# Ledger of designs, part 56: designed miniproteins, single chains, continued (4)

Each design is a single chain, and the fold is of that chain. pLDDT is the mean over its residues in the fold that is shown.

## One batch from the design tools (miniprotein)

Design m13937
Fold by ESMFold2-Fast:
Structure m13937 (fold): chain A 120 residues (1-120)
Amino acid sequence: SLLDEIRENIRKAAELLKQGKYEEALKVSDELIKKYGEHSPLTAEAHALRLLALYKMGKKDEAIEEAQRLIDEYPDSELAAYARMVLAFIEGKTEEMKKIAQELLEKNPDSPVAKLLLEL
């Protein structure tokens, strides 16, 4: 199914990030966003993985700017929730990041991105 394809590729990108394969994780995330919509709730975790890959590649300013854009344009969305979680991680706000990750896991217990950030 469409949802199974999205979930599998999100898991793949998260695993690539764990392995330090940041450019590959970025590519998988970008392809998901392009295929299923840059503003779709279905791509919220793909946006988070993209932001994490950019940050790990040393593109911190780009990651922060993109996270802030998602929060500003879609403040009450899952896109903004995942963007806020990654922004808290990048800014070293560990307790804020953990709280957001736990709230996202209550809604989606299989969230690879929320699990990844709690393991870092």
Scores: mean pLDDT 87

Design m13938
Fold by ESMFold2-Fast:
Structure m13938 (fold): chain A 80 residues (1-80)
Amino acid sequence: SPSPQQQAQQQLQQVEQLVDQIEQLVRDGAPRSTIYQLADQAYRLLADLQARFPDDEAVQRRIEELVLRLNELQARAEAQ
């Protein structure tokens, strides 16, 4: 079975893939509803990671970075 650290890395990788997908959708002018649905999914995964690994400073820093990117992408989608 994967260690807690391996589980965190797998879930961070999943969020990174979602963020990359959202970034492409924003760039391509995709419908806001689609962007918001995927962003909501990414935020839920990040909230789960934050709750599971509160004392893992490396994981928490990665969460902060991804939340910042998601906030910027949502702002860009709303501006369209």
Scores: mean pLDDT 87

Design m13939
Fold by ESMFold2-Fast:
Structure m13939 (fold): chain A 67 residues (1-67)
Amino acid sequence: SKTEEAQKKALKVLESLIDALEENPRVTREQLERVKRAIDELIKTSKNPEIQKEAERLKARIDELLS
C-alpha cells in the first residue's frame, strides 16, 4: 500500500539521520528528542508488524544516544 511504502521510506530516512547524529560530536538533546518523537509516531500509526519492529530498533538506538 502507499501508506506502507511511505512508512518504509520514513524508516530509511530516520535510519540515515540517526547514523549522521551518531557521527556528530555536537548533536543536541533537542535534535535527539525530535527524532525520537518521529519514531514514536511511526510506531503508533503503523499497522505493519515489520515496520513497527524496525521503528522500535531505531528507537533503541536513539535511546542509547540519550543515555
Scores: mean pLDDT 84

Design m13940
Fold by ESMFold2-Fast:
Structure m13940 (fold): chain A 60 residues (1-60)
Amino acid sequence: SSARREEIEKRLEEGEKLIDRFVEKALQDNADNPKRQEMIKESGETAKETLRLRAAREIA
């Protein structure tokens, strides 16, 4: 149903926004450490990809 898809998409969007917010703060806290910033960005992308894959499976 449309309601189920909307619920899943909403949870995905909220989860991605939360991850992005924590990544942004962590990058600011590590402004003088480019290697650490790289790792933080990669971790954030991995976390979002996991959420996206789970959402895609639920919608399918």
Scores: mean pLDDT 87

Design m13941
Fold by ESMFold2-Fast:
Structure m13941 (fold): chain A 98 residues (1-98)
Amino acid sequence: SEARREAIRAAIRKILDYLEEVEKVSLEEISKELHESAGVPLAKSREEIEETLLRLAEEDPALARGVLAAARLIELKEAGGDTLEALQAAYAALQAQL
């Protein structure tokens, strides 16, 4: 459906934004990984990467589900951004009691 295609496109954009802005992975590195792992041509732009991933996800239902799941996990991590810091603080407090 069109709604499903738009959801996958939004999920792809969310994943690429996360990789570039949070993980600091370059477009060149993303393009190279797709070329090496999926055998797709090296992309020249962000838009070509998005179009390639959308096509692959439309052809592979398992990849489409993986993309949607990865985007959901990123959203959950962003919503609970302080969880890792809270866990690290709790662990430090526990170690101080030993």
Scores: mean pLDDT 75

Design m13942
Fold by ESMFold2-Fast:
Structure m13942 (fold): chain A 77 residues (1-77)
Amino acid sequence: QLEQLRQQAQALLEQYNKAVAEGDIDTAKALAQQLLEVTQQIIDLLEAQPVESLDDEIDLSMAYMEKSVTEIAIKSL
């Protein structure tokens, strides 16, 4: 469900930041790819639901933004 996916994304982001801080670029790339997969699942779930509020539009926009940032991070590593 959406909350579980968001918690997984947060945990992956924390692990990614730790790997980057430790200079473990290979682990950081693997974690960024996993984060991208989880973010795509969040987008798919949000797109499957009717947009009934401004908060729904914001959630979807933020998910797309997070996907774009993660894609750029993978290319930059």
Scores: mean pLDDT 78

Design m13943
Fold by ESMFold2-Fast:
Structure m13943 (fold): chain A 100 residues (1-100)
Amino acid sequence: SEEELKEFLEKVIELYEKAIERLKAGEPLEDVFKKLSEEFMEIVNSLPKNLSEELKEELNEINEKLGEVFELAQKTNNAEEVIKKLEEIIEELKKKIEEI
């Protein structure tokens, strides 16, 4: 449903905002991403057993973008570049919520 999609996107935004706060506080990238991955899996596991096609597509896109962020972190070891990428993703997700 549109409500389930919106709730999912809002939870992902909150998760990414918390990760940015941890990175800005000087927590190591490895520790922040471990926590981010654990909490993201908790969100995924809380989703309805029968997902809508729209929610499946958004989940797949978010998984792909999160993978790109992890790869960027491994290649650069630069918290500022990772923060910038996460902020860009958050803004894209906020725009999607406005269209729901």
Scores: mean pLDDT 84

Design m13944
Fold by ESMFold2-Fast:
Structure m13944 (fold): chain A 74 residues (1-74)
Amino acid sequence: SPLDQLQAQIGEAVVELQGLIRELTDAALAGEVSERLQALVEQALANRDDLAKLQEILKQLQALIEEVRAANAA
């Protein structure tokens, strides 16, 4: 289902972001990003059956991934 596909994509994004956080040399930024990731995971769990909310959470996770990639490239 679209919901199952979206939940799988969120899970993949979470794993990718966790890997990127481990590569961060700035401990303060790593802490901030970890808190933001935790909040998004909690929101996804609270809204497991809300397709629109999960789509928004996935977009926020993808934006955070790009932010961390940019920080790691600097």
Scores: mean pLDDT 87

Design m13945
Fold by ESMFold2-Fast:
Structure m13945 (fold): chain A 111 residues (1-111)
Amino acid sequence: SKMIEEMIEEIKTQSEAVLSKIEDEELKEKFEELTKKLIEAIKNKDSEEIYEQLKELVELASSIEDPAEARAVLQFTASVVSLAARGGLISEEQALEILAQISAGLRALRA
């Protein structure tokens, strides 16, 4: 599907921008692994796996000590949630749940 291919290219472009902001090599590896699993789930149109990988990205962000790096991961995840929801790859309920968690995380980083 052209729409899926365009979505994957956008996700890859945004993930490269996030990786350029991360200094910790272990965090880079974890982020790359989750992004790879997410892209594979999108290729397979596996709604439940997409949802789980997006939740794992939010959990990863919550473990990041650097506020700028945590914000980059959360903003990336929010963008992918929006892309996946518009593409019909996750439900509106799944998207709203993850976006609420992202909003809470971004609020915590504003202290």
Scores: mean pLDDT 89

Design m13946
Fold by ESMFold2-Fast:
Structure m13946 (fold): chain A 85 residues (1-85)
Amino acid sequence: AAAEAEAQLRAQLELAEAALTSRSPEELAERYRELGERVGLPQETIDRVVASARALDAAELEALAAKAREALAELEEALKRLEEE
């Protein structure tokens, strides 16, 4: 079934959108926490990801946003292909 792949791809797309649209490390950390809770990640994993996001400086956040922008088009194409199959 493609359902697990679709869910994973949608989660990655939401992570990329959060990285692209978040204005601060704190905002990014909050979005990552909400997504992690929604997809049922272990609390230890959520705590680690949130801590990592909060530790980013402005330059690291910009670099992550640029990386997310590059990944976003590929993720959208992959999701569309999966939905059309």
Scores: mean pLDDT 75

Design m13947
Fold by ESMFold2-Fast:
Structure m13947 (fold): chain A 56 residues (1-56)
Amino acid sequence: GLYEDVQDEGRRWEQQLLALGDDQIAELEQQALKSDQKDQLVAQAQALRDGAAVLR
């Protein structure tokens, strides 16, 4: 359901952001603005942008 999916999305996006490239991080940042947890997901995207500098 919606409630369960919203909470699970935060966890899944956290994992996905860790594995994504810069373009996909930017896409998730935009989608985070449309999510009920926009602040949390935006923070995750920003943290990964910093971490992306150490990616291969």
Scores: mean pLDDT 61

Design m13948
Fold by ESMFold2-Fast:
Structure m13948 (fold): chain A 101 residues (1-101)
Amino acid sequence: SMMDLFRKAFEKAKELVEEIVKQRPELKETAEQYLRQAEAALKAGDKERFVDILIELADLIDEAVQKDPNASSELRKLAIQVGAIATGLRMLLWAERKAEE
């Protein structure tokens, strides 16, 4: 189901964010707040809010990593992967809406 796919994507995003937060502890509180909001939206069945929250989190992480001259290639790759998940979910949501037309 679509909900199963969104749930699995959320689990992968959480794993990536956890690894990022280990390297960037200053992002922990904000990232955990976004993850809680995303989980609440997903449980409520609000796919649009869920995707928007993940995009906001991905953007926050990407900006923090891009502004860090000491960011490792591994950290940059993790940030890119979070962005890819968020963008992929937005595309999937767009496709679901088109299928209803």
Scores: mean pLDDT 88

Design m13949
Fold by ESMFold2-Fast:
Parts: sequence; structure tokens; C-alpha cells
Structure m13949 (fold): chain A 97 residues (1-97)
Amino acid sequence: MEIKVVSVSVIPNRMISVLLQVGDTKLMVSSYANVNSEKEGAEIGKEWAEKFLAGEIIPGNVMVVDSSATGVGPRDQGANYQMDPERFKEVQERARK
């Protein structure tokens, strides 16, 4: 199993958005974070991915992108939206393969 950083987007002092590939699963990790550089944003995203794989709670939003990205529309933002516990567990199990 491998963790790969696909892309990093940082808005200084506002938010980070990190796209990660973990095995067969793509994860978008986003949060409102006070970061001073793209390097910090990338490190935060990778730490969250590692915690996610370890089954720990992360302080951000995790979005699974491997099902149907085309059908995803805008939703409530500015909140720590976590997946349903069942979906969260399912993604963790897939990533642990």
C-alpha cells in the first residue's frame, strides 16, 4: 500500500486542499488552515492521510473521489464535514489493502 501526493493547492492564511492517492482510492483533504507556504500545506495533507489510514480522527474534511467525481456538486462548506462513520470505515478498509 502506498500514499502518493497528487496535487496541493494552498490559499495562504485561508485553506489547503490536498489530493492524495492511497492504493485504489483518491482522497481530497481540505481544511481552513493558517499556512505560510505550499510546503506546510502538503505536509499537513500527508499527515492527515496517514492518520486516516491508521483509523484516527483527522481535523479536516475528507472526500472520496473514486466513485463519481462528475456527479459531485457544491455543498455546505466552511465546516468540518466528516463522512458517515460507515463510509469512513469503508474507505479505510479499502486503503489498507
Scores: mean pLDDT 58

Design m13950
Fold by ESMFold2-Fast:
Structure m13950 (fold): chain A 60 residues (1-60)
Amino acid sequence: MLERRKEEGRRDIDRGVPESFEAMVDSLARHTPVTPENQAEIDRIRATIAANKKKIEAER
């Protein structure tokens, strides 16, 4: 649950922030050597982003 008016402001950012965050994760993936541990970490981050996007969509 979002707590304050800062989160209301971040709701406007939600239009672009998820895309920018995904681009940052993709950039990290390209720069990070492919190991099982790094792959699992990246997958976990992507899953967290997807789950958060679903929650934000459902909240609206």
Scores: mean pLDDT 62

Design m13951
Fold by ESMFold2-Fast:
Structure m13951 (fold): chain A 87 residues (1-87)
Amino acid sequence: SPLLEGLLAVLEELRPELSEEQYRLVQAIIETVAQLAEDLRARGASPEQVADAAVNALRQLLTESGLPEAVVERLVRRFTEVIRAYL
């Protein structure tokens, strides 16, 4: 998936800021968000609906992850840019 590839590329850039466990957790969140986007597209959702749902799911999952707030804010910002560019 081009979306998943883009999200994983950003995660690799941010790797020095994350522990191995945090990296794996964020990777699992990204895979979940990419799957949600594919499922919504398969159901005929518009690009805007897919992007909004993906951003909302990403924010929720990262907030619930227990990662430090500053890390969550940076991840949300960077991944939102990728999701919006995918449109």
Scores: mean pLDDT 87

Design m13952
Fold by ESMFold2-Fast:
Structure m13952 (fold): chain A 64 residues (1-64)
Amino acid sequence: MIDEVEVNKALVDMFAALGKILISRGDLEGAKEMVELIRKFGERYPEVREYAEELAKELEELIA
């Protein structure tokens, strides 16, 4: 049985990876939108909220 929490963590990882790609392209606005998307995803799925906030914070620190 696939754990839904693990699937949601994988989605957060994908959003964070896209955010890092946007930073590498100089698209800081797009990267900020990915931070917002990750945080909204964590709020919608409380099981991954802490994980989402950790990755959102790491991405935000890369933008700064």
Scores: mean pLDDT 83

Design m13953
Fold by ESMFold2-Fast:
Structure m13953 (fold): chain A 92 residues (1-92)
Amino acid sequence: KEFEEEKEELLKKGRELILVPSLNPSDFSTEEFKEKMVEGYALLKAVDVKDPLLDELIKRTMPQEVIEEAEKKAKELKEEIKEKLKKAAAEA
């Protein structure tokens, strides 16, 4: 049960990092926008979330190089996130 709540919190964090700059791009510099998109996309990929609308938005707003950087970061985070979710489930 705690496992699902932990997963939802990570998913919410990833979505906010992508959606907030996308909805208010004028509030962020180009560099800040890029950094938030990379971090958010890496979190979503690490949690293995399927969201075709966010995937399409990312493909349109980010260059391929930045997407590849986020995917590499997601591989490193994926093990850490899965370990956290596994620990939360074991403690429940």
Scores: mean pLDDT 67

Design m13954
Fold by ESMFold2-Fast:
Structure m13954 (fold): chain A 76 residues (1-76)
Amino acid sequence: MAARKAAGRADIEKDVDIAMERIKQGVDLAELVGKLAKKRGMDDEEVLQLQREVTRRVNEEGYEATLERLRKELEE
């Protein structure tokens, strides 16, 4: 099991774990969107640009807002 004993260090490690979960959510969403865009016939360059925008928007606007915007763009 992962265990930390130094109080100040433990706080930093918890913050890192939270940040890693948020990054993972952004990466997972970008990968999913990339697969869907590729299946829809988008070129690799367009897929990469879309994935970068998704990752940036998740970091700036949050996961839910980014997901709703992507759903509308994929329907169009």
Scores: mean pLDDT 69

Design m13955
Fold by ESMFold2-Fast:
Structure m13955 (fold): chain A 79 residues (1-79)
Amino acid sequence: MEISEEEFRVLEALLLADKPITVEQLAEALGISKETAERIVDRLVEKGLVERIDGDKPLYRVTEKGKKALEEYIKKKNE
């Protein structure tokens, strides 16, 4: 599965949270703008690597497919 460095950072932050979080929380965790976080998350949802949980505020979590993509990316970088 192909992910960018930007997508990797988002997936890692979501996985480390160990719970569904908002885009605002994700942006704060990564030190990026909310707009940037929204763009990356939308792409990851389209790819099936992240799922959106609709409610009063949308929450996001890594899918099993997303966890596998993250592991494969780490393996490629860490030999």
Scores: mean pLDDT 80

Design m13956
Fold by ESMFold2-Fast:
Structure m13956 (fold): chain A 92 residues (1-92)
Amino acid sequence: MKILSKLAAQNAMTLMLSLAVQRWLLRHRDELTLEQMNELYDEAMKIAEKTKENSLQELKDEVDKLFPGGSEAVASDDLVDALIDRALEEEK
């Protein structure tokens, strides 16, 4: 695998995990205060930043630590949903 393709794959995985975390926070909105959601979001952003230097396995482990099962929520369905949302925004 060429280095360019590897970097693209790592960036895509980081973005997908960030989206999965945001969706997890939205699903638990009724159980979390705004303060708690902001704190968890900040931690998720720190994990995303660490992945610039870490392996995909380390990213998975860090995400699962804060959001149990969060890394497993990164599915093709989340990517499809994100693409649909972008298409709706571009329709304006």
Scores: mean pLDDT 57

Design m13957
Fold by ESMFold2-Fast:
Order: sequence, then C-alpha cells, then structure tokens
Structure m13957 (fold): chain A 96 residues (1-96)
Amino acid sequence: NAAREQLKADVLGTIDDAEKAAIEGNKREASMLTVATALLLVAGSVEGVISPEKANELARKVIKLGQEAIDYAEKGDTEKARKLFEEARKVVEEGL
C-alpha cells in the first residue's frame, strides 16, 4: 500500500504541474509533464505496484485528457482545461 500511495502522489503531483504549465502557456512543458505521468505509471508496473494492464489503461486515459486540456488552454479556455485536468486526477484517484 505504501508504494501504491507514493505512486498515486507522484502521478497526481505531475498532473498538477502539467495543469500549471498549460495555464501559464507553457505548452511544451505541459506536454512533457503529461508524458512523464504516463512514464510514472509504466515504472509503477515494472516495480510491481500495479498491473501492466492497469498502467496502460490509466496512462492512455491521462494522456488523452491531458492533451485535450492543453489544447483548450492554448485556445484560452482555461475553465475547460482545468475540468479536463480534474478528470485526469479523478481517473488516477479511482484507478490507484
């Protein structure tokens, strides 16, 4: 449970950093942080904290939501971007 809670904290923290970067107009950093979130989930699978199937499912959902959020932030739709990042956090909270 400790390793799973740490993975959850690391993933959620990286999503928070991605949201901040996206809202501040740092699209490249936000995209990199979204990818980093997926890599954390894959690393969690390699370490045996979560199954490969669960890691792949969560990574795909987070990447999709993160990419959509970044696109809305770039268009100036900050409220929609924040809602999509919140959906990504919810996916992680419910999945981990």
Scores: mean pLDDT 87

Design m13958
Fold by ESMFold2-Fast:
Structure m13958 (fold): chain A 108 residues (1-108)
Amino acid sequence: YEIPEEYLDFMARPVGQTWADLARKLGLTAENPTVGDFVLAFMKAADVDGDGKISLEEMIKLMKEVTDGKISDEEVEGLFRFIDVDNDGKISLEELLRYLYEIHYQPE
């Protein structure tokens, strides 16, 4: 995975309460998981093909597992299309980091 230098500081920050429960469901046991730890755990859990990218099918399966089926396929598809900026049908580590940066990075 190629991580842009602009996101290195962001990756070192705590993932925050909104994502902490999801991070724990991904097997992260740290008291304050970082964004980097979360993203890497998410990629490993979803990337069953080992190609370094997440397909729509892999993301649907993972999101249903970690939400106990509370999220619909349509909601996951909408989120996937929003994150998949290249529109290649797969999400890279960089695309996932951009999404998290845009929706959760709030400079204080």
Scores: mean pLDDT 69

Design m13959
Fold by ESMFold2-Fast:
Structure m13959 (fold): chain A 77 residues (1-77)
Amino acid sequence: TLEEVAAIFGELFGVDPQRILDAIRERSGFSSEVRGDEYGLARFRLSEAPEGTTPEDLLKPEMAVFLTARRLRAEGA
């Protein structure tokens, strides 16, 4: 589930899983619809993803959770 993925990446990045879910809800309301150059639940651009990431990968919920957790850790310092 999305909550289980948030728990895994929350632990990995030291971020509260609920904060990850709240950020995704605020960004897209859990809609994976593409908007311009922004992809998936967290509305990330391809340039914000790891090397080798495809647009199809950004549409995966797991990628949205991973990128959101990574961003929150960077902002939380």
Scores: mean pLDDT 72

Design m13960
Fold by ESMFold2-Fast:
Order: C-alpha cells, then structure tokens, then sequence
Structure m13960 (fold): chain A 125 residues (1-125)
C-alpha cells in the first residue's frame, strides 16, 4: 500500500509540473495571438492543476477515495484544455507554443492516469 501510494505521489508531482508547463505555453499562445480558444485552454489547465494538487494532498493524507475523485476531475479538465488547443492550432499560424502546450498536457495525462491507477490499486489493499 505504501509503495503504491509513494509511486502515485511521484506521478502526481510529475503531472502537476507538466500541467504548469502546458498552462505557461497555452497562456503564451493567448498572449501572442489573442485566440479565445487558447484562453479557454489556459482556464481548463488551471482547473486541472487545482484538482491534481487536491488529489496529491489527499494521497499524502491517505485519503484514497478523495484522491481518486480529484484525479478523475484533473484528467477531464486536462483533456478539455487539449481540445481547445487543437482548435487554436487550426486558427493560428503561430503553432509552436500551442503544440508544446499539447505535448506537456499529454505527458501530464499519462502521469495522472498512472497516479489514478496506482491509487485505485492501493484502495483495494
């Protein structure tokens, strides 16, 4: 249980770092282009970070049910952020920061999904 929780914490921490990078590049895209879909992506990544941080805190406190619920919300918001950045890529010639934001958000999703899986396995034990 402890080993699964520690691994879930490590994945959650990596996910939060990647989401913060995704947010920075989504905000940079908005600042450069004024594209409203990039702004919406930034707002969704802020929500994803908030829920991921709540999930991490719940893991540290041993509250697996709360962690699982917050990881699911973080995943949902991160996916919405990616959706709006994909719309941004179709609307702007300035693609690099939006593409980097998508890459970082994709990395964050993989880490959030692994943290969720590990938290669910810890709950079964």
Amino acid sequence: VEELRERAIEHAERAIKSLKNALDYAQATYDLTGNENAKKASDYFKKAIDYAEKALEALRQGNLEEAIENFRKAIDYAKKGIEYLEKTLKETPVKTPAFLAIMYAGSALRHLEEALRLAEEALKQ
Scores: mean pLDDT 90

Design m13961
Fold by ESMFold2-Fast:
Structure m13961 (fold): chain A 74 residues (1-74)
Amino acid sequence: KKVADKAIELGNKRGIPGLATGGDVAEALIKEGYSRQEASAAGAFAAMIGNMEGLDGLATREQVEAAVKYGKRA
């Protein structure tokens, strides 16, 4: 939840309301104290989901939460 909130906040600052880039997800994870490797993996997964949904690598809050859970398990 905290990571998704921060990632969406970063997306909002970029002028993309309610969505986050993979880079925003990675930045949010780094700010929460995750390693660069964990952050990069989760960010890449979020961008992948966004591409699959036709959002050009942009992820919704729920997709960010799923990507963070996936990156933590991997």
Scores: mean pLDDT 72

Design m13962
Fold by ESMFold2-Fast:
Structure m13962 (fold): chain A 73 residues (1-73)
Amino acid sequence: MSLREISAKNEVSLDEEKTRETAEKVKKERPKQAKVLSDVALSILRIAGEIIGGVDISETIERAREINEEILK
């Protein structure tokens, strides 16, 4: 928390241009990266489903996928 606040106040000014440029490039590749991130997240949820103990992970996976899509967009 404190480190993030210090970074925002001091380092954001130093790397603001670089951060903005990187963000714009990421937006351009967002469709490709969003798909990869979604697949990885779904894989992690499968493991979590097994730990929870026989819950129907299909619903959990779809729900997380919808949330992830909303966050990305």
Scores: mean pLDDT 56

Design m13963
Fold by ESMFold2-Fast:
Structure m13963 (fold): chain A 81 residues (1-81)
Amino acid sequence: MKKEIEEAVKNGAEETANLMDKKEKELLENKDIESLKELMLLVVDILYKLGHITEEAKEELKKKIEIYEKRLKEELKEEEK
């Protein structure tokens, strides 16, 4: 995970988005949405600290993370019936 995040951050937002999608699938298998959210927030924080994204982009990514969390929780509820 650490190496994957580091490489994605070096390659910018596009690679980071791809890594997030992969990790989303892995954590959904475990139904661990809270850890997925924490991972996404960690990646966004790292991107910002390294200067790869602006403050505006950081806020937009945080909003996108909240949308993902809500969507994932709804999908899991559907599976629960």
Scores: mean pLDDT 70

Design m13964
Fold by ESMFold2-Fast:
Structure m13964 (fold): chain A 65 residues (1-65)
Amino acid sequence: MDELLKEIDDMEKLFLSIESNPKAREVFRDLVERAKEYAQQGKLDMARQLLYDAYTDSVLTALKS
């Protein structure tokens, strides 16, 4: 549980440290907050599914351009 929460926090900090685009930052923060909410509820699979779905949709990559 705490391991997943730390991974989510580390991903957020890393992304926000290298991404200056406010729109990309907003979208990523929203996804991270949702993933944390599921993790806090003990729904670790739901948290992981949300993050993997975002990767599949390439939303973060699309906002890069």
Scores: mean pLDDT 67

Design m13965
Fold by ESMFold2-Fast:
Structure m13965 (fold): chain A 77 residues (1-77)
Amino acid sequence: SAEKEKLIEEFEKKAEEIIEETGKLDPEKAEEARRFYEEMLEKMKAETDIRKFEILYTAALIDLIGILFEAELEKKR
């Protein structure tokens, strides 16, 4: 659907920003985030239920932010 396509585009944009910021702190964590992003993007594209898609989208963003947060914490040590 057009709504799902728009949400995928927004997810791609947000994920790329998170991965770029993670890469500035820890290139290995950025590679981990990239692999996670690619797996989640495939799952999102395959999901036919819009409500399940929205839950998956939200969970994926939270997990990506978590990887960035871990990279930030490691830099403080």
Scores: mean pLDDT 85

Design m13966
Fold by ESMFold2-Fast:
Structure m13966 (fold): chain A 84 residues (1-84)
Amino acid sequence: SKMEEIQKMLESLLKWLKTVPGIPEEILEEMEKLVKNTPKLSIEEIKKRLEEIKKKVEEQADPETARKVLTYIDILLKELDKIE
């Protein structure tokens, strides 16, 4: 299903984030909640949560780490736009 595909994309992002040094624990917790709740959320709600995570990354992570994470999230947001 489309939601299973989205959940797998979010799981891949979370797996990658766990390998990135210096990611704040709050961001990992927000991503884990998003992955777990994906089947209960609309695509628009998923996009809003990703935008909120993006803002927290910009505020809390170092500039190099933030750039990499924001790029990944922006690619996912574009993929979600193609699904809707």
Scores: mean pLDDT 84

Design m13967
Fold by ESMFold2-Fast:
Structure m13967 (fold): chain A 83 residues (1-83)
Amino acid sequence: LEELKEKLLEEVRKSGYDPEVVKKAVRELLEALGERLGPDVRRAVEVQLEGHELIATKGVEAANARFAPREAELEALLRRALA
């Protein structure tokens, strides 16, 4: 999971923080985590993380500036989704 997260963040950086790449990274992380968490938790994570994914992407677009995605932020999003 941590290794996957690092790999996805690296791909985001290589793309220049492209919103589409950020969305893809969040989805891939959710899929990997969801497979291990089971169906009930996976559904809860999907619903909440989808909202946060949209907010994160829209934030990048609205700012018209590069923002550095933080590993801690992805962990916080997953933690909130699981709560």
Scores: mean pLDDT 53

Design m13968
Fold by ESMFold2-Fast:
Structure m13968 (fold): chain A 89 residues (1-89)
Amino acid sequence: AFDELKEQFIEQLRAAAELLGMAPAFVEELVEAVRNQDRERTARLLGEMARRAGRLAGLPEAEIERFSEQYEQLGKQLWDRLEQAAKLL
């Protein structure tokens, strides 16, 4: 259940990072961080994806910074949310 959800989430994150045009090294680092349940590293990398998405969308710098901060916080809460979701399924 939890391991299955984690692997599905990794596949979705990989696809999203590739869609955003992130470098292969970034995608590898992201997958490693998620598999190791590295909350700080996952948060940082999700923040970088948010910055990339915001820049590609042509958002103002202030909005890009807000999105980065929001996705870094989501990354830190990720493991608790995935564990809770696995218990509900």
Scores: mean pLDDT 79

Design m13969
Fold by ESMFold2-Fast:
Structure m13969 (fold): chain A 65 residues (1-65)
Amino acid sequence: MSVEEQIASLSTLSKEQLLEWVRDLLDREGVPSREEIVNQFSTLSRDDLLSAAKQLLRHLARRRS
């Protein structure tokens, strides 16, 4: 699945589902300080959280390239 396909799927999620998705992604990628990142994202509005999640996904995809 492309990064753009993953990003499109995120736009259908609620704030709670976005937070769960971010937590799962950070855990899967072995990101240190994942709890701090999740806590930071939890303070955002749903739309800001969606934007942050999209940015995070693109950032992690670039690291893999």
Scores: mean pLDDT 76

Design m13970
Fold by ESMFold2-Fast:
Structure m13970 (fold): chain A 67 residues (1-67)
Amino acid sequence: SVEDAIDEIIELARQGKTIKAVDLVEELLKQGKISLSDVEELAKRLEEEGDTTLAKNLRDLIERYKS
């Protein structure tokens, strides 16, 4: 589910695996398993948790996929 995918990404972020977290988000977007709005919600949640670096990297990813 989308919730399970987001939980896995957050766990990677908490482990300091920032590059792996971004790569997983991009693969899930390519597979159509998550949407850009799901990534925006994830970026907001990470920013609220204090992970401003990963939040910025995810917003940069959104701009690349935005039509």
Scores: mean pLDDT 83

